# Designed miniproteins, single chains, continued (5), part 77

Each design is a single chain, and the fold is of that chain. pLDDT is the mean over its residues in the fold that is shown.

## One batch from the design tools (miniprotein)

Design m18667
Fold by ESMFold2-Fast:
Structure m18667 (fold): chain A 92 residues (1-92)
Amino acid sequence: MSEERLQAEIDAALVLISASVLKRHPMKPDPLTPRLLERAVELARRAYELDPEAARPALEALLEAAKKLSESPDPEVAEAAKKAAKELEELL
C-alpha cells in the first residue's frame, strides 16, 4: 500500500469516528458540533482526493450523519450540517 492510501485509510477512520459521535448527539446542544462537522468534511475531502475507493464508505457515513443533523432544532448545527451534506454530495 502506498503512503497516500495509508493516509487516506487513517483519515477515513477519523471521519467514521466523527460520524458516529455526531449521530449519538443530534438533539444535544453542543457548541463544538458545527466545528466537528467542518473538520470532518475537510478530512473526508482529503481522504477522497488521496484514495476515493478507501474514502467512499466514510464519506457516505458522514453524509448520513450530516443529513440527520440538518433536522436539528439548533439553527447553527442545522446550517453547518446542510453545508456539510451539500459538499459531501458534490464529492460523491
Scores: mean pLDDT 77

Design m18668
Fold by ESMFold2-Fast:
Structure m18668 (fold): chain A 91 residues (1-91)
Amino acid sequence: SKLEEKIKEIRERIEENRERLATLDPSDPRVQAARKSVEAAESLVEDVEKELKENPNPSEKELTLLTFKLLIASGAVYVAERILDRVEAER
């Protein structure tokens, strides 16, 4: 499904950002901000996965809300990626 594909995409981006975070100084406030953004994205994806498990045949309204949560999660990952790009460019 399109939602499952989007969940997989966001999960892969979360993993890539976690690998990048592991190579950076954890005391850098920008690194801390990127980590919090990744954690927020993971929480939203987990919420969507839980909702789909409890209701595998969501209504159009429910699908819209799930899609909106995944868009917010994508935004949080994007913010983390931009912060990490800046930190890495200074090395």
Scores: mean pLDDT 89

Design m18669
Fold by ESMFold2-Fast:
Structure m18669 (fold): chain A 67 residues (1-67)
Amino acid sequence: SIMEGREKTIRDEVTKFLKSMAKEGASIEQLETAGDFYLRYAESDPRAKKVIEEAINEVIEEKKKKE
C-alpha cells in the first residue's frame, strides 16, 4: 500500500466501526448516515475523506451481497 500510516489507521477504524454497526443490524441508510458524520468531520482533509469514502463503500457493498 502507498498510503501513509495515518490514512491506513483512519480507514481501518472507520471500516471496523461501520462493520460493527452492520453486524448489530444497522440498515444501509444508518451506515450511510454514520459515514456522512465521518465525512463532515474530515471535510478539510481530502486524503482522509477519500479513505473514509472507500471504507463506507466497502461496508455497504458487503452488506448488499449478504442480502
Scores: mean pLDDT 79

Design m18670
Fold by ESMFold2-Fast:
Structure m18670 (fold): chain A 62 residues (1-62)
Amino acid sequence: HLEEAKKAIEAGDLDRAVEYLEQALKENPNDMEVAKLAAKILPQLTPEQRQRVLDALREALS
């Protein structure tokens, strides 16, 4: 799912990027590269998208 997330970001499709990042964080909680990518795009997200990513990051990094 990390590769799909990167592709969605390249396409400017932040809605899909958030979906794939949530899946990647849930499936690979210890994958720091997924967490770093999610954190990097946070400033570009809507408040709703940001909250979803932050919740997933919090769970993955616990």
Scores: mean pLDDT 77

Design m18671
Fold by ESMFold2-Fast:
Structure m18671 (fold): chain A 107 residues (1-107)
Amino acid sequence: SLEELERMNALLLEFSARMGEIMQSGLSVRDQARAAVELWAEAMARVPESERETFAAYVRQIMLDFLDTLTRRAPPEDLPTLAALRDALLLEDPEEALARMTAILDA
């Protein structure tokens, strides 16, 4: 519906704005990646269950663009972690993707 589309668009705009704040935070590459994963988990919890797959598909693209941006400026030691996060993000199940990214960052 138009109302569902407007709600989805508002949530995606908020998510993108908060991702921009993370990128401007001055945090390390690893801490920016952790903040982004935590933001995705928080955002998913706010979305109605019936809309989560659609929201996750859009957020996945935002996250891929974010990881690509981090990779371009990352020191060599962070590149394996960013590559592992990208692989985890490509998992079909968004809950599995979130769990895997969290595990990678906690290692």
Scores: mean pLDDT 84

Design m18672
Fold by ESMFold2-Fast:
Structure m18672 (fold): chain A 92 residues (1-92)
Amino acid sequence: MQELQEKTQRIIDSDSVDEQDFRDFSRAMGRALGPGHVIEEVEPNTTNLYKILAFVYSQPDGEEQTRLWTEIGRMLDQGKSEEEILEIMLKR
């Protein structure tokens, strides 16, 4: 669990996040939470989207992950940018 927290914080604090950074995070999830938590398909995305994904997936509670996804979807429907969404999520 500590490794997952450290890798999540690294992604959030980074100026740039690429597919490899997110794959490293996904492997840490598999080690901390079990192999079913490894994200098998990682596609090119923006740094802010990778940070949002890492924040959501680092939550150990599936209900909390579902709640966060619902809020992210609502914010996207409202036309909020990935940067604005990340800022809101990190203020929690």
Scores: mean pLDDT 72

Design m18673
Fold by ESMFold2-Fast:
Structure m18673 (fold): chain A 82 residues (1-82)
Amino acid sequence: SMDSLREQIKKEVKKIAEKLGVPKSTIKDIIKKIDSLEYNDLLLVSTELGRLQYMMARGADEAELKEAWKALVKKIDELYNK
């Protein structure tokens, strides 16, 4: 369901953000944006999140992971502001 997808995305975003040392206030703001997204936008966020998870599984370095995180945040911001 959409709610299950949203909760899974929020859980994974928090987990990755905490691992990358993202401030709690920034994580809270990102989660609020995710809470406002409709189903099709959640699918797009899920795709970007999957890319970041794949890079982590491959052992990508911290710089590459931070770039992928920035791309994910940018996608969330673009979808929130449309």
Scores: mean pLDDT 87

Design m18674
Fold by ESMFold2-Fast:
Structure m18674 (fold): chain A 66 residues (1-66)
Amino acid sequence: MDFQRLWDRRSRGVDLLLQGIENLRTGENIEKGRELGREGVEVASVDPSMKEGLEEIFREEEEKVK
């Protein structure tokens, strides 16, 4: 099984999500932050439970930017 590929996907997804959240928090580029965050959640969510948790975290950050 491709354990290396799954680990790399998770790492990349988390990195994208963090970059997205940082862009939302600083307000430097809100549109880019939304795109990066959404892609990060999708890439990092290898399990349904993880997807639900990551989506909730991102949603909370997005709501704070309102």
Scores: mean pLDDT 75

Design m18675
Fold by ESMFold2-Fast:
Structure m18675 (fold): chain A 60 residues (1-60)
Amino acid sequence: GPGPEAAARAAASVRAAVLAAGGSEEHADQTGKDVAEAVEAGDSRAAMRAAVEGLTAAGL
């Protein structure tokens, strides 16, 4: 599956997107963590779902 570096990059990108959409730092951190866990598990569907849910909750 994707390495820890890929998970970290995905988490950082989603965190930045949540903050840009007006989400809180806590929400951005949680969304990033959820995406990183899904990427590390090799679950691309779960990663996409976590990202979409996080961004939608932030108002995107």
Scores: mean pLDDT 81

Design m18676
Fold by ESMFold2-Fast:
Structure m18676 (fold): chain A 61 residues (1-61)
Amino acid sequence: AFLSDEEYEKEKQKLLQEIEDLKQKILAETDPAEVERLKAELRDKEIELGLLDIKQAVSKL
């Protein structure tokens, strides 16, 4: 009801890329305050990915 298979794959790939980009930014960042912000953003993206997977699974029941 929420996403087609094509929309799900596009959104998932986008989130996976954003998560990878954030991980690389965290490794390169030297400001502790900015590292904490990036880690919070990474956590939010990982939660969003988990919710997307649940949403897709429910839609395919």
Scores: mean pLDDT 80

Design m18677
Fold by ESMFold2-Fast:
Structure m18677 (fold): chain A 69 residues (1-69)
Amino acid sequence: GNKELGEKGAKLIEEGGASKEMAERAARAAYQGDGEKANLEAAGAVADGNGPSEISQKGARLAGLGGKL
């Protein structure tokens, strides 16, 4: 897992309209090295924040990458 990428991803997901709690779940999964869970939590946060935007999509990609590294 990569904590810095997870945190950067969570910030962008939150800026895209997601709740801080939902964005932080994606960051935690990324830190733990669970790429599948990081992608799932990021997708859930984006959906909760009124769907995908350029910012939220970039955030979701960074969180997923953090979980794979």
Scores: mean pLDDT 81

Design m18678
Fold by ESMFold2-Fast:
Structure m18678 (fold): chain A 80 residues (1-80)
Amino acid sequence: MSLEENIQNALDWLDSLPRSQQLALLRKEIEELPLIKTPEQLKTALAVLEAAAKHFDLPEDLRAALAEAREQVEAKLKAM
């Protein structure tokens, strides 16, 4: 499956959920980013979260958490 298809499928699934569940899942995925060990999975997860942030108008705390996680992921990918 392509990255574009993975993003669209994730967005469609999230859109089917109540807002509280969307936010809870996005928070969990952001928190779990540092636990991903492979560069390809990190890139895919970050791309999905960036697309979700754009689509779902994340609250400021989650946007800040995603920005911080992005910096950590980019540093980790550079070290790999």
Scores: mean pLDDT 77

Design m18679
Fold by ESMFold2-Fast:
Structure m18679 (fold): chain A 61 residues (1-61)
Amino acid sequence: MGSGEEAQAAGRAAYEAALRDLGASEDAATKGGTMGAIAAGNGQSAEEGRQKGVEMARRLK
């Protein structure tokens, strides 16, 4: 998978997990998704990006 695909996958997964699993607000979930995409785009795995995005959303809710 290219880094762009990994970034998109990480961001979307973090956003969806924040909404469904954490009950986060739309704003918090969107910010978490962005963080996950940035982390994966900067060389972290999609899974690591997803985890960072979810943690960001958890802190913002």
Scores: mean pLDDT 77

Design m18680
Fold by ESMFold2-Fast:
Structure m18680 (fold): chain A 63 residues (1-63)
Amino acid sequence: SDRTKESAENAQLLKDAVINKNEEARKKLGLTEEQVEEIRASLARAAATGEGGRAFSTTAAPP
């Protein structure tokens, strides 16, 4: 049960750090800037896979 609480808090902090570039959230998680960028790239890739489209996609960088 406690693990669920920690996971929820970490998920929220990660979203704030990655999406809002919140340095406070990043520091609370003890993440480096490189780790945040890696997570960002992974999230962007996952989002593109869900609905990247075929013609052109603003949400995806690579074709």
Scores: mean pLDDT 67

Design m18681
Fold by ESMFold2-Fast:
Structure m18681 (fold): chain A 93 residues (1-93)
Amino acid sequence: MPLYLESEKPRREIVREINALARELGLPGALFYLDKEGNIRNVTGLMGEAERYLILAATAPDEETRERYLALAREAQARGAPLEPMTPVTIKT
C-alpha cells in the first residue's frame, strides 16, 4: 500500500531522522533517500513493518505519537518482520 504522509518538517530532515533511528535499532538495509520527485525510497527497494513505523515516527505530529510508533518499530524488529518490495513514500508539505 502506498504511504502518504503530511509533515511540516523538511523532507531532508525526515530522511536523516529515519536513517538515524534505523541505525539505532540495527535494521539491515535501512538506507533511505529522497528521489527526484521528493518521495522516500530505500536503496534496496525493500521496506518492512519496522521501517514503516520509523517513517511514521519521523513524521509524527507530536512526541506521544512519535514514541508510540517507535515502540511499534521495536516490536516489529523483535518479531523479525520481513522486508517486502516497497512503494515510494510520499510526504505532503
Scores: mean pLDDT 76

Design m18682
Fold by ESMFold2-Fast:
Parts: structure tokens; sequence; C-alpha cells
Structure m18682 (fold): chain A 55 residues (1-55)
């Protein structure tokens, strides 16, 4: 879906920025909850962590 593609694009940008900061851990985020997934991705990025999407 379009929202899933937008979430994946956001994760790519967040991952690049998190890697530049030296990420502390990787956070798994569930693709089935797009609203929760996007919020959790932003929170993980603010903490300096990497994000991995779970199908």
Amino acid sequence: SKRLEELKALIEVLSLEAQAKGPKETVDIDESDLKGAMKRALEAYEAGNLVRLKP
C-alpha cells in the first residue's frame, strides 16, 4: 500500500541518519500496525537506534 511505501522510505532516511550517529540497538517494528510503526520508528530514531520492519 502507499502508506507502507511511505513508511519504508521514512525508515531508509532514519536508518541513514541513525547509522551516522552510531546506533545503540536495532528496534523491530510491525508492518501490520502502520500508525504504531511510524510512531515507533520516529521514537527509535530520536533515541539513536536503527529500525527493522517486520512483515
Scores: mean pLDDT 73

Design m18683
Fold by ESMFold2-Fast:
Structure m18683 (fold): chain A 70 residues (1-70)
Amino acid sequence: GIEEANRLLDRAGVAVATGRFDLARRLLEEARKLAPDEYVREQLERIARGAEKSGAHDVAAFFREYLETL
């Protein structure tokens, strides 16, 4: 459900920050099976904004690019 999707999205953020892009993509695909696309989109926008505010522009760019595929 939503709680499990949130854990996967948080893990995806860590995976991107550590350069594990294939793992991040896999975690995002699993989260999309557990929550509506609208919810996942909103959470990814939140993560991207948080990354931008913390100066992690590479992390933000990854999630912004992924959002364009939704």
Scores: mean pLDDT 86

Design m18684
Fold by ESMFold2-Fast:
Structure m18684 (fold): chain A 98 residues (1-98)
Amino acid sequence: SKQSEAAKLLAEQAKTGGESAIAAGRHALESGTLSAGIGGVLSGIGAETGGYLALKRAESGGADEEAKAEAREGAEYGKAAGEEGIRLGMEALRRAAA
């Protein structure tokens, strides 16, 4: 169904966003700049928000149970990875400001 397809797509996007947020946070730690640290935090917030929205979409009616399970897995990963991206970016900001 279109709802199952939408849930899977949002979960895939959340997972990719989460992976990008972790990469941005790691880059921020390596670069030692305030700009990169801010970028890491913003990428993390975006991925966490995307994961949250994907999870809400997966839990809404109309998607089949297989699509819901797959969407929840991707959304939870995206959310957790986004939170990690925020942590890495904040640590980069703290070190750059020291």
Scores: mean pLDDT 83

Design m18685
Fold by ESMFold2-Fast:
Structure m18685 (fold): chain A 85 residues (1-85)
Amino acid sequence: MKEYTGAFALLDPETKKWVLLVVRETEDGETELLEERYIEEEEALEIARETWIALLESLGLPSEALKGAKSVEELAAALAAISAA
């Protein structure tokens, strides 16, 4: 059995702090949360942008809005728009 680990950064809109989620996906499609913690905004922006663009592109979803985001708030707004569509 093979395991795949992914890291995702999500913005908490209430605190405006980024949450790093480390998840493990198994070959059978099971997902487990390995770690959840707050991280710094600058690190979160870099991780979130790269991770979400890669994830969206792997799923065949549009990532152009994320590529244009210059701040954590812009990235979060772009992600919310994609999620709502």
Scores: mean pLDDT 68

Design m18686
Fold by ESMFold2-Fast:
Structure m18686 (fold): chain A 105 residues (1-105)
Amino acid sequence: EEIRKELEEIKEKIEELEKELEKATTDEELAELLDKLAEILEKLDRLLKKATEEDLPELKELVEKILELARRILEKATDKDVISRAIALILRAIGLLLEIDRKLE
């Protein structure tokens, strides 16, 4: 119940970040978006610990959206540090998706 409210708040935050990404033109702006996405992914990882089977599909959808945005950042990034951080976030998101899929079975 409480987790469902937090998931909805996270969904809204991800939608805001997607709009910011469309306007982002510099590696500095992309780095700021990566920081925010990493914070959200960490929150989702913590929420997974409390999640019931009913929560898992929504959690998965949100992690998949973070993965999508991180991949878009990687495509736009030109700075090596930003590229490296985007790859790290992508790998972390994939890891969390695999954990969610294991819990669904």
Scores: mean pLDDT 87

Design m18687
Fold by ESMFold2-Fast:
Structure m18687 (fold): chain A 68 residues (1-68)
Amino acid sequence: SELAKFVEEVRKKLEEIVEKYKDQPFDLILQKIAELVAESLKTATPEQREAILKVAMEIVRKIADEKG
């Protein structure tokens, strides 16, 4: 489905940010994630918005557990 492809693309972009900034402070990683999420939400449908936020929260939670 288009939603599944969209979710995969968003997850890949978020994972690329995490890998790029993995040695940086948690706050900087959060800022970079927030920037990508904000851009993605500008053109997102309601279903895509829910998917973006779910994926972003999963990634943020994982990083918080690793760096907190």
Scores: mean pLDDT 82

Design m18688
Fold by ESMFold2-Fast:
Structure m18688 (fold): chain A 64 residues (1-64)
Amino acid sequence: MDVTTEAALELAREAQSLDPETGEILLRNAEGRGAVSGGSALGALGDVRRVLDGLKAEQQKRLA
C-alpha cells in the first residue's frame, strides 16, 4: 500500500473512533484504493482529513 493510502487509513481510524459509521465508510473507501470523492489516494486523504476535522469539531462541542 502506498504512503498516501496508509495516511488516509490512519485518519479514517481516528474518524471511526469519533463516529463509527462514518469512519467505517472512510476505511472501506481508503482500503479499496478509491477516494470518497472519486478514486485517487490523494483525494481519499483529503476527504478523510476534512471529515475527521468536522467530526472532531462536532464531538468536542458535545463533550465540552
Scores: mean pLDDT 66

Design m18689
Fold by ESMFold2-Fast:
Structure m18689 (fold): chain A 83 residues (1-83)
Amino acid sequence: SSLDQQIDQLIDEAQKLLDEADEISKSNPEKRREAIFLEAGLTALIMTLTSLRKEEDDSVKQQGIQKVQQKIAELKKEIDKIK
C-alpha cells in the first residue's frame, strides 16, 4: 500500500540518520554521548515503524506515520547541530 511505501521510506531515512550519528560518535569524542543517544532514538523509531507496518487500521497507521515523520525531522535537526 502507499502507507507501507511511506513507512519503508521513513525506515530508510532513519537508517541513514543512524549511520550518520554512528559516524559522528566515532569521529568526534566530544559529541559521542549525544550521538549515541540519537542512535538509540532512531533505533526505537525504526522498531515503531516496523510495528506500524503491521497495523490494519489506516487511520491509526496514518497518525503513526505523521508522528514518526515529526520525530525523525527533530532527530535530523539534532544530528545537524552536532556535525
Scores: mean pLDDT 89

Design m18690
Fold by ESMFold2-Fast:
Structure m18690 (fold): chain A 86 residues (1-86)
Amino acid sequence: SKQQILTELLGKLLEAAKAWYEGDVEGAVKYLEEAKKLASQLPDKEHSEGIVSEIEELKKAIEEGDEEGAFEAMRRLSELLREAAE
């Protein structure tokens, strides 16, 4: 179901945030890649594509050490997730 996919997606995003907080960039990237796979399964194509795009931007910011870019991507991702959850 959409709710199950969103729950698992949020779980992966929280694991990514924890890894990033602990300085584990590789772990954060791994969890973001898993989150992208879950986001691609969302039934609404616009929500799916938007969330996947923002996860990719977050991954890039984390890999580049761009803390401001990472927080901005997380803010946009949070908005998209709220819209998808209805």
Scores: mean pLDDT 86

Design m18691
Fold by ESMFold2-Fast:
Structure m18691 (fold): chain A 78 residues (1-78)
Amino acid sequence: PSLETVRVGPEEAARIREALLAAGFSEEEADAIAEALLGQDITRSALENLPAIARTVREIARSTEEAIAFFRTFAAPP
């Protein structure tokens, strides 16, 4: 796993939002999750694998709150 981290700014948040929409989240859910990740540090590997993370989160999360928590867990540095 990559130890390089990226601060989630507006550009990275837009990429996260796009991956979430592609995974089947609603616009409202995708906006809420992307906004919650603004200013957080994520791994570069996570930023390169956003579609896989978004699909996994959609399969296991039962609420927007859970989706935020799972996305942060999968994207965060170890």
Scores: mean pLDDT 84

Design m18692
Fold by ESMFold2-Fast:
Structure m18692 (fold): chain A 97 residues (1-97)
Amino acid sequence: SAQIRADVERHLARLERRIEEIENNPVDPATAAALFLAAAVLLVLIEKHRDQVPQSLLDRARRLFERARRLSDEREAKVKEAGNYKEYLKMLEEERK
């Protein structure tokens, strides 16, 4: 429906802006994981309504899902590399400079 399309476009645009902010300002792994979960849920909902949603929005959601997954994986890898959360926070401060 037109309403589902409009709602999908609004949620997608909001998540895209948030992910772009995080790509420019790295965050903790929990925040990255939460965004990945939000992108995954949105993709599942769009797939369920694929007959009522343009292919362009589905493709856009798939790209957003992959971006969010990369961010989540990167943050988890950085925490493992740091060895503990205190050292990770120091690495995060250096990345944000």
Scores: mean pLDDT 82

Design m18693
Fold by ESMFold2-Fast:
Structure m18693 (fold): chain A 64 residues (1-64)
Amino acid sequence: MEEKLEELKKAIEDGNFREAVKIYRELKANMTPEERLQFDKEVMELLTKKGREAAKEYLKKKNS
């Protein structure tokens, strides 16, 4: 289970959305409704952070 969570985080960080969705669905299939809600929050936080980091990198790269 921990290895799958690490794979999901890496897929999100790498921008591999297709693999991230696949891993996310596999993990959720074996979770309770309560676990799914907490997991969804963690995934949304990771996606939001990635989006902010990508925007900052793009801005710096264009003006450097």
Scores: mean pLDDT 72

Design m18694
Fold by ESMFold2-Fast:
Structure m18694 (fold): chain A 119 residues (1-119)
Amino acid sequence: RDEAIRELATKYVDWFNQNRDRLESLYKSYGLDDTIIQPSVDEWEQTIKNNLDRTVGSSEMINGRRMTIEEAKRSGNQKAADLIEKLRDEIASGFKSLGIPVNEKDGTFTWKQAVDTIE
């Protein structure tokens, strides 16, 4: 399990690095801070371990603050909510190519489902 989590963290970091310019452009298109924090394998291994039951891409850094879709909607920040959903969909599309079961209606899956696919 720990090996599968580390492999998944590595795949996420690689996907992010391959798509960095496009993700920065996405932030700018929503008029938000274009500063994206570079992910690390070690940090994402811990994030996945702590969030196995969470939907992949359920939160993102917006203007220096970590925010969930629900928090963005509750605060009336629809642009942030839309950006987080778009980023989630981008991640889901990348992982779908790995055979991870994605909900076809909303493109969602949990970190646990992703880990179980690699194991």
Scores: mean pLDDT 69

Design m18695
Fold by ESMFold2-Fast:
Structure m18695 (fold): chain A 59 residues (1-59)
Amino acid sequence: SEEFALALASAETGLSREQARKLLEAKTDEEIKEVAEEAGISQQTAKNTKAGIQTLLAE
């Protein structure tokens, strides 16, 4: 369901699927910030989005 989780996150935040994947793969706050800046969203929104994707995958 990774493809579905990434598609859902993309739809909710306006991120591309590639940006959502990059966010899921980010391991540090700095990497999360980098994706957030590229996408024009806040770092907090990016962190929340990553947590949401991880929750969907952990089901």
Scores: mean pLDDT 79

Design m18696
Fold by ESMFold2-Fast:
Structure m18696 (fold): chain A 80 residues (1-80)
Amino acid sequence: SEGMEGAIDLVRLLALQVEVDVAIEMYKKGILSKEEVIKRLNEVKAELQELLARSTDPKLQARIQELIEEVDKKIEEIKK
């Protein structure tokens, strides 16, 4: 069962990566305001933190932490 749970968590991580990239592109194209993109990135960060808290796979935990750090950097860049 853990193999299936790990696959579900990986799919969620990949979906969250796509959501970050889409939000940034929508911001660059003027579809999302600065406030709207920051809100979406913070929502993705919250979901990543929940995924990290329940994950038992060290490799998956490392990938989640890397995306959290990427999201934090993108939020700081947008706040300029």
Scores: mean pLDDT 87

Design m18697
Fold by ESMFold2-Fast:
Structure m18697 (fold): chain A 63 residues (1-63)
Amino acid sequence: AVAPRTRREAEAFILHYVRDENLDLIREEDLRKVAEALGVSVEVVREAAERLVAQGRIGGLDL
């Protein structure tokens, strides 16, 4: 199970990353970059991104 704090940090980072890079879709390469920057697994970042898409906070995933 992913710690709630780690998931929240991933979600916050993804939102800033999407704004800074002006992205409509998150790609697998973007998930890897975020995972590397946060020092977490790509799976943690993917789960956070999927939750943000489900909440309508980011446009989508192109995986």
Scores: mean pLDDT 78

Design m18698
Fold by ESMFold2-Fast:
Structure m18698 (fold): chain A 99 residues (1-99)
Amino acid sequence: MELVEKLKEVIKETALESLEKGLPAEDMGKAIIEGLAKLLGLSPEEVLELLRDLSKPLGRKIAKAMAEALFEIRKERNGDEEAIKEAEKRLEEFLKALE
């Protein structure tokens, strides 16, 4: 399985688990970053730096995996679309705030 697919699975699984537990978007974002860091053998801070610098191939792969994971979550949760949209927006705001 290619790296983007593994990243997407980690993001999707962590986000769905966080939604099931009723966690706020900030805690969901933190859990996703920690999951990605563990998968990549990086620190959470290094993952955040990769997300800031999309000139790096790995940063672009993470961003693509996040977009694809959020799309799949929205598709699976089609009855809960407004809550998913709010979670997506707040996750994006969380990632931007860490820049």
Scores: mean pLDDT 71

Design m18699
Fold by ESMFold2-Fast:
Structure m18699 (fold): chain A 71 residues (1-71)
Amino acid sequence: MTARELADALREATEGALSSPVEGATLTTRRTVEDGRVRLEIDIAEGPMSREEVAARLRELAEELEREAAA
């Protein structure tokens, strides 16, 4: 998966978070590069973050990946 594909997936996840009835989350992210492919692991557990906060964090990650894809 390319950085751009990951960014697109994160934008879709942002929409999913905003439409979810579930609130109260904690978001943990880990990024690895393996054999020229970018792999992003996202772990979502119960926590103090709202849907809007999760969505904002996912958008931030998408923007970072889009910047890297453009460079």
Scores: mean pLDDT 70

Design m18700
Fold by ESMFold2-Fast:
Structure m18700 (fold): chain A 63 residues (1-63)
Amino acid sequence: MDLEKALRAGGEAVRAGDIAGAAAVAHEIKQHYPELSAEEILERLEELAPLSEEQRRFILGAI
């Protein structure tokens, strides 16, 4: 998995309103990069597309 490419796909899913798709991408990132914390994955995703508190909780629960 290409981390930068996966993060871009997650950001595009957020912009499209596909939060379930963004959560699935975040879960896959964690599986391929277990050294990354769930918080770091969320912070990197938020740099690409702003997340509401509800969206952050949903994605965090999927990681």
Scores: mean pLDDT 83

Design m18701
Fold by ESMFold2-Fast:
Structure m18701 (fold): chain A 93 residues (1-93)
Amino acid sequence: SDLAAHNASLDKDLAQTKAWVTKIMNKRGYSPDQTALRIQAAEKDIKSKHNIDFIIKMNVSGDVQRKLMDESVKLDNESMALRKEYHAKLQAE
């Protein structure tokens, strides 16, 4: 199904991003807590992008398109909140 293909692609991108962000943050001396916030924000960004890419590539319409667009808005807002928290922790040091 289209949804199964979407989920498989998303899982791969999430795993790759988590591994890459962990590697670069650790090399740059960021704390595990700071790394976790950065990973969470990046995962929200990827999920949002994947929903938009799925709509475009699969020509999704109707209720499925609406659901994916609504989810992308929520993910973008959550990512912004996590980035704000990450930045606040850096300023507190």
Scores: mean pLDDT 82

Design m18702
Fold by ESMFold2-Fast:
Structure m18702 (fold): chain A 88 residues (1-88)
Amino acid sequence: MSEEVKKKLEESLKKAREAAQAGNDDIAVRYLKEALKYIDELIELGDFETAKKGAEQVLDIANQLPDDVKRALVIIEAAVSLIEIERK
């Protein structure tokens, strides 16, 4: 099960990065939210190492977004996931 979630996370991160580089904020945010969903699933499964790396990649991609509000929303969600991982 964790392998399937990891693959979905990697695919979502790749699509988010491609959309962010193309300047399509709405598509980038959609894939970043999908990535955050898989990060939460990995936290529940106890795969904190993969979840942490995923959340860090979400932050890196979100910082490329030109829309300040959309960027802030994703950064906050990713930061919450990182705090959850670190507090374990």
Scores: mean pLDDT 78

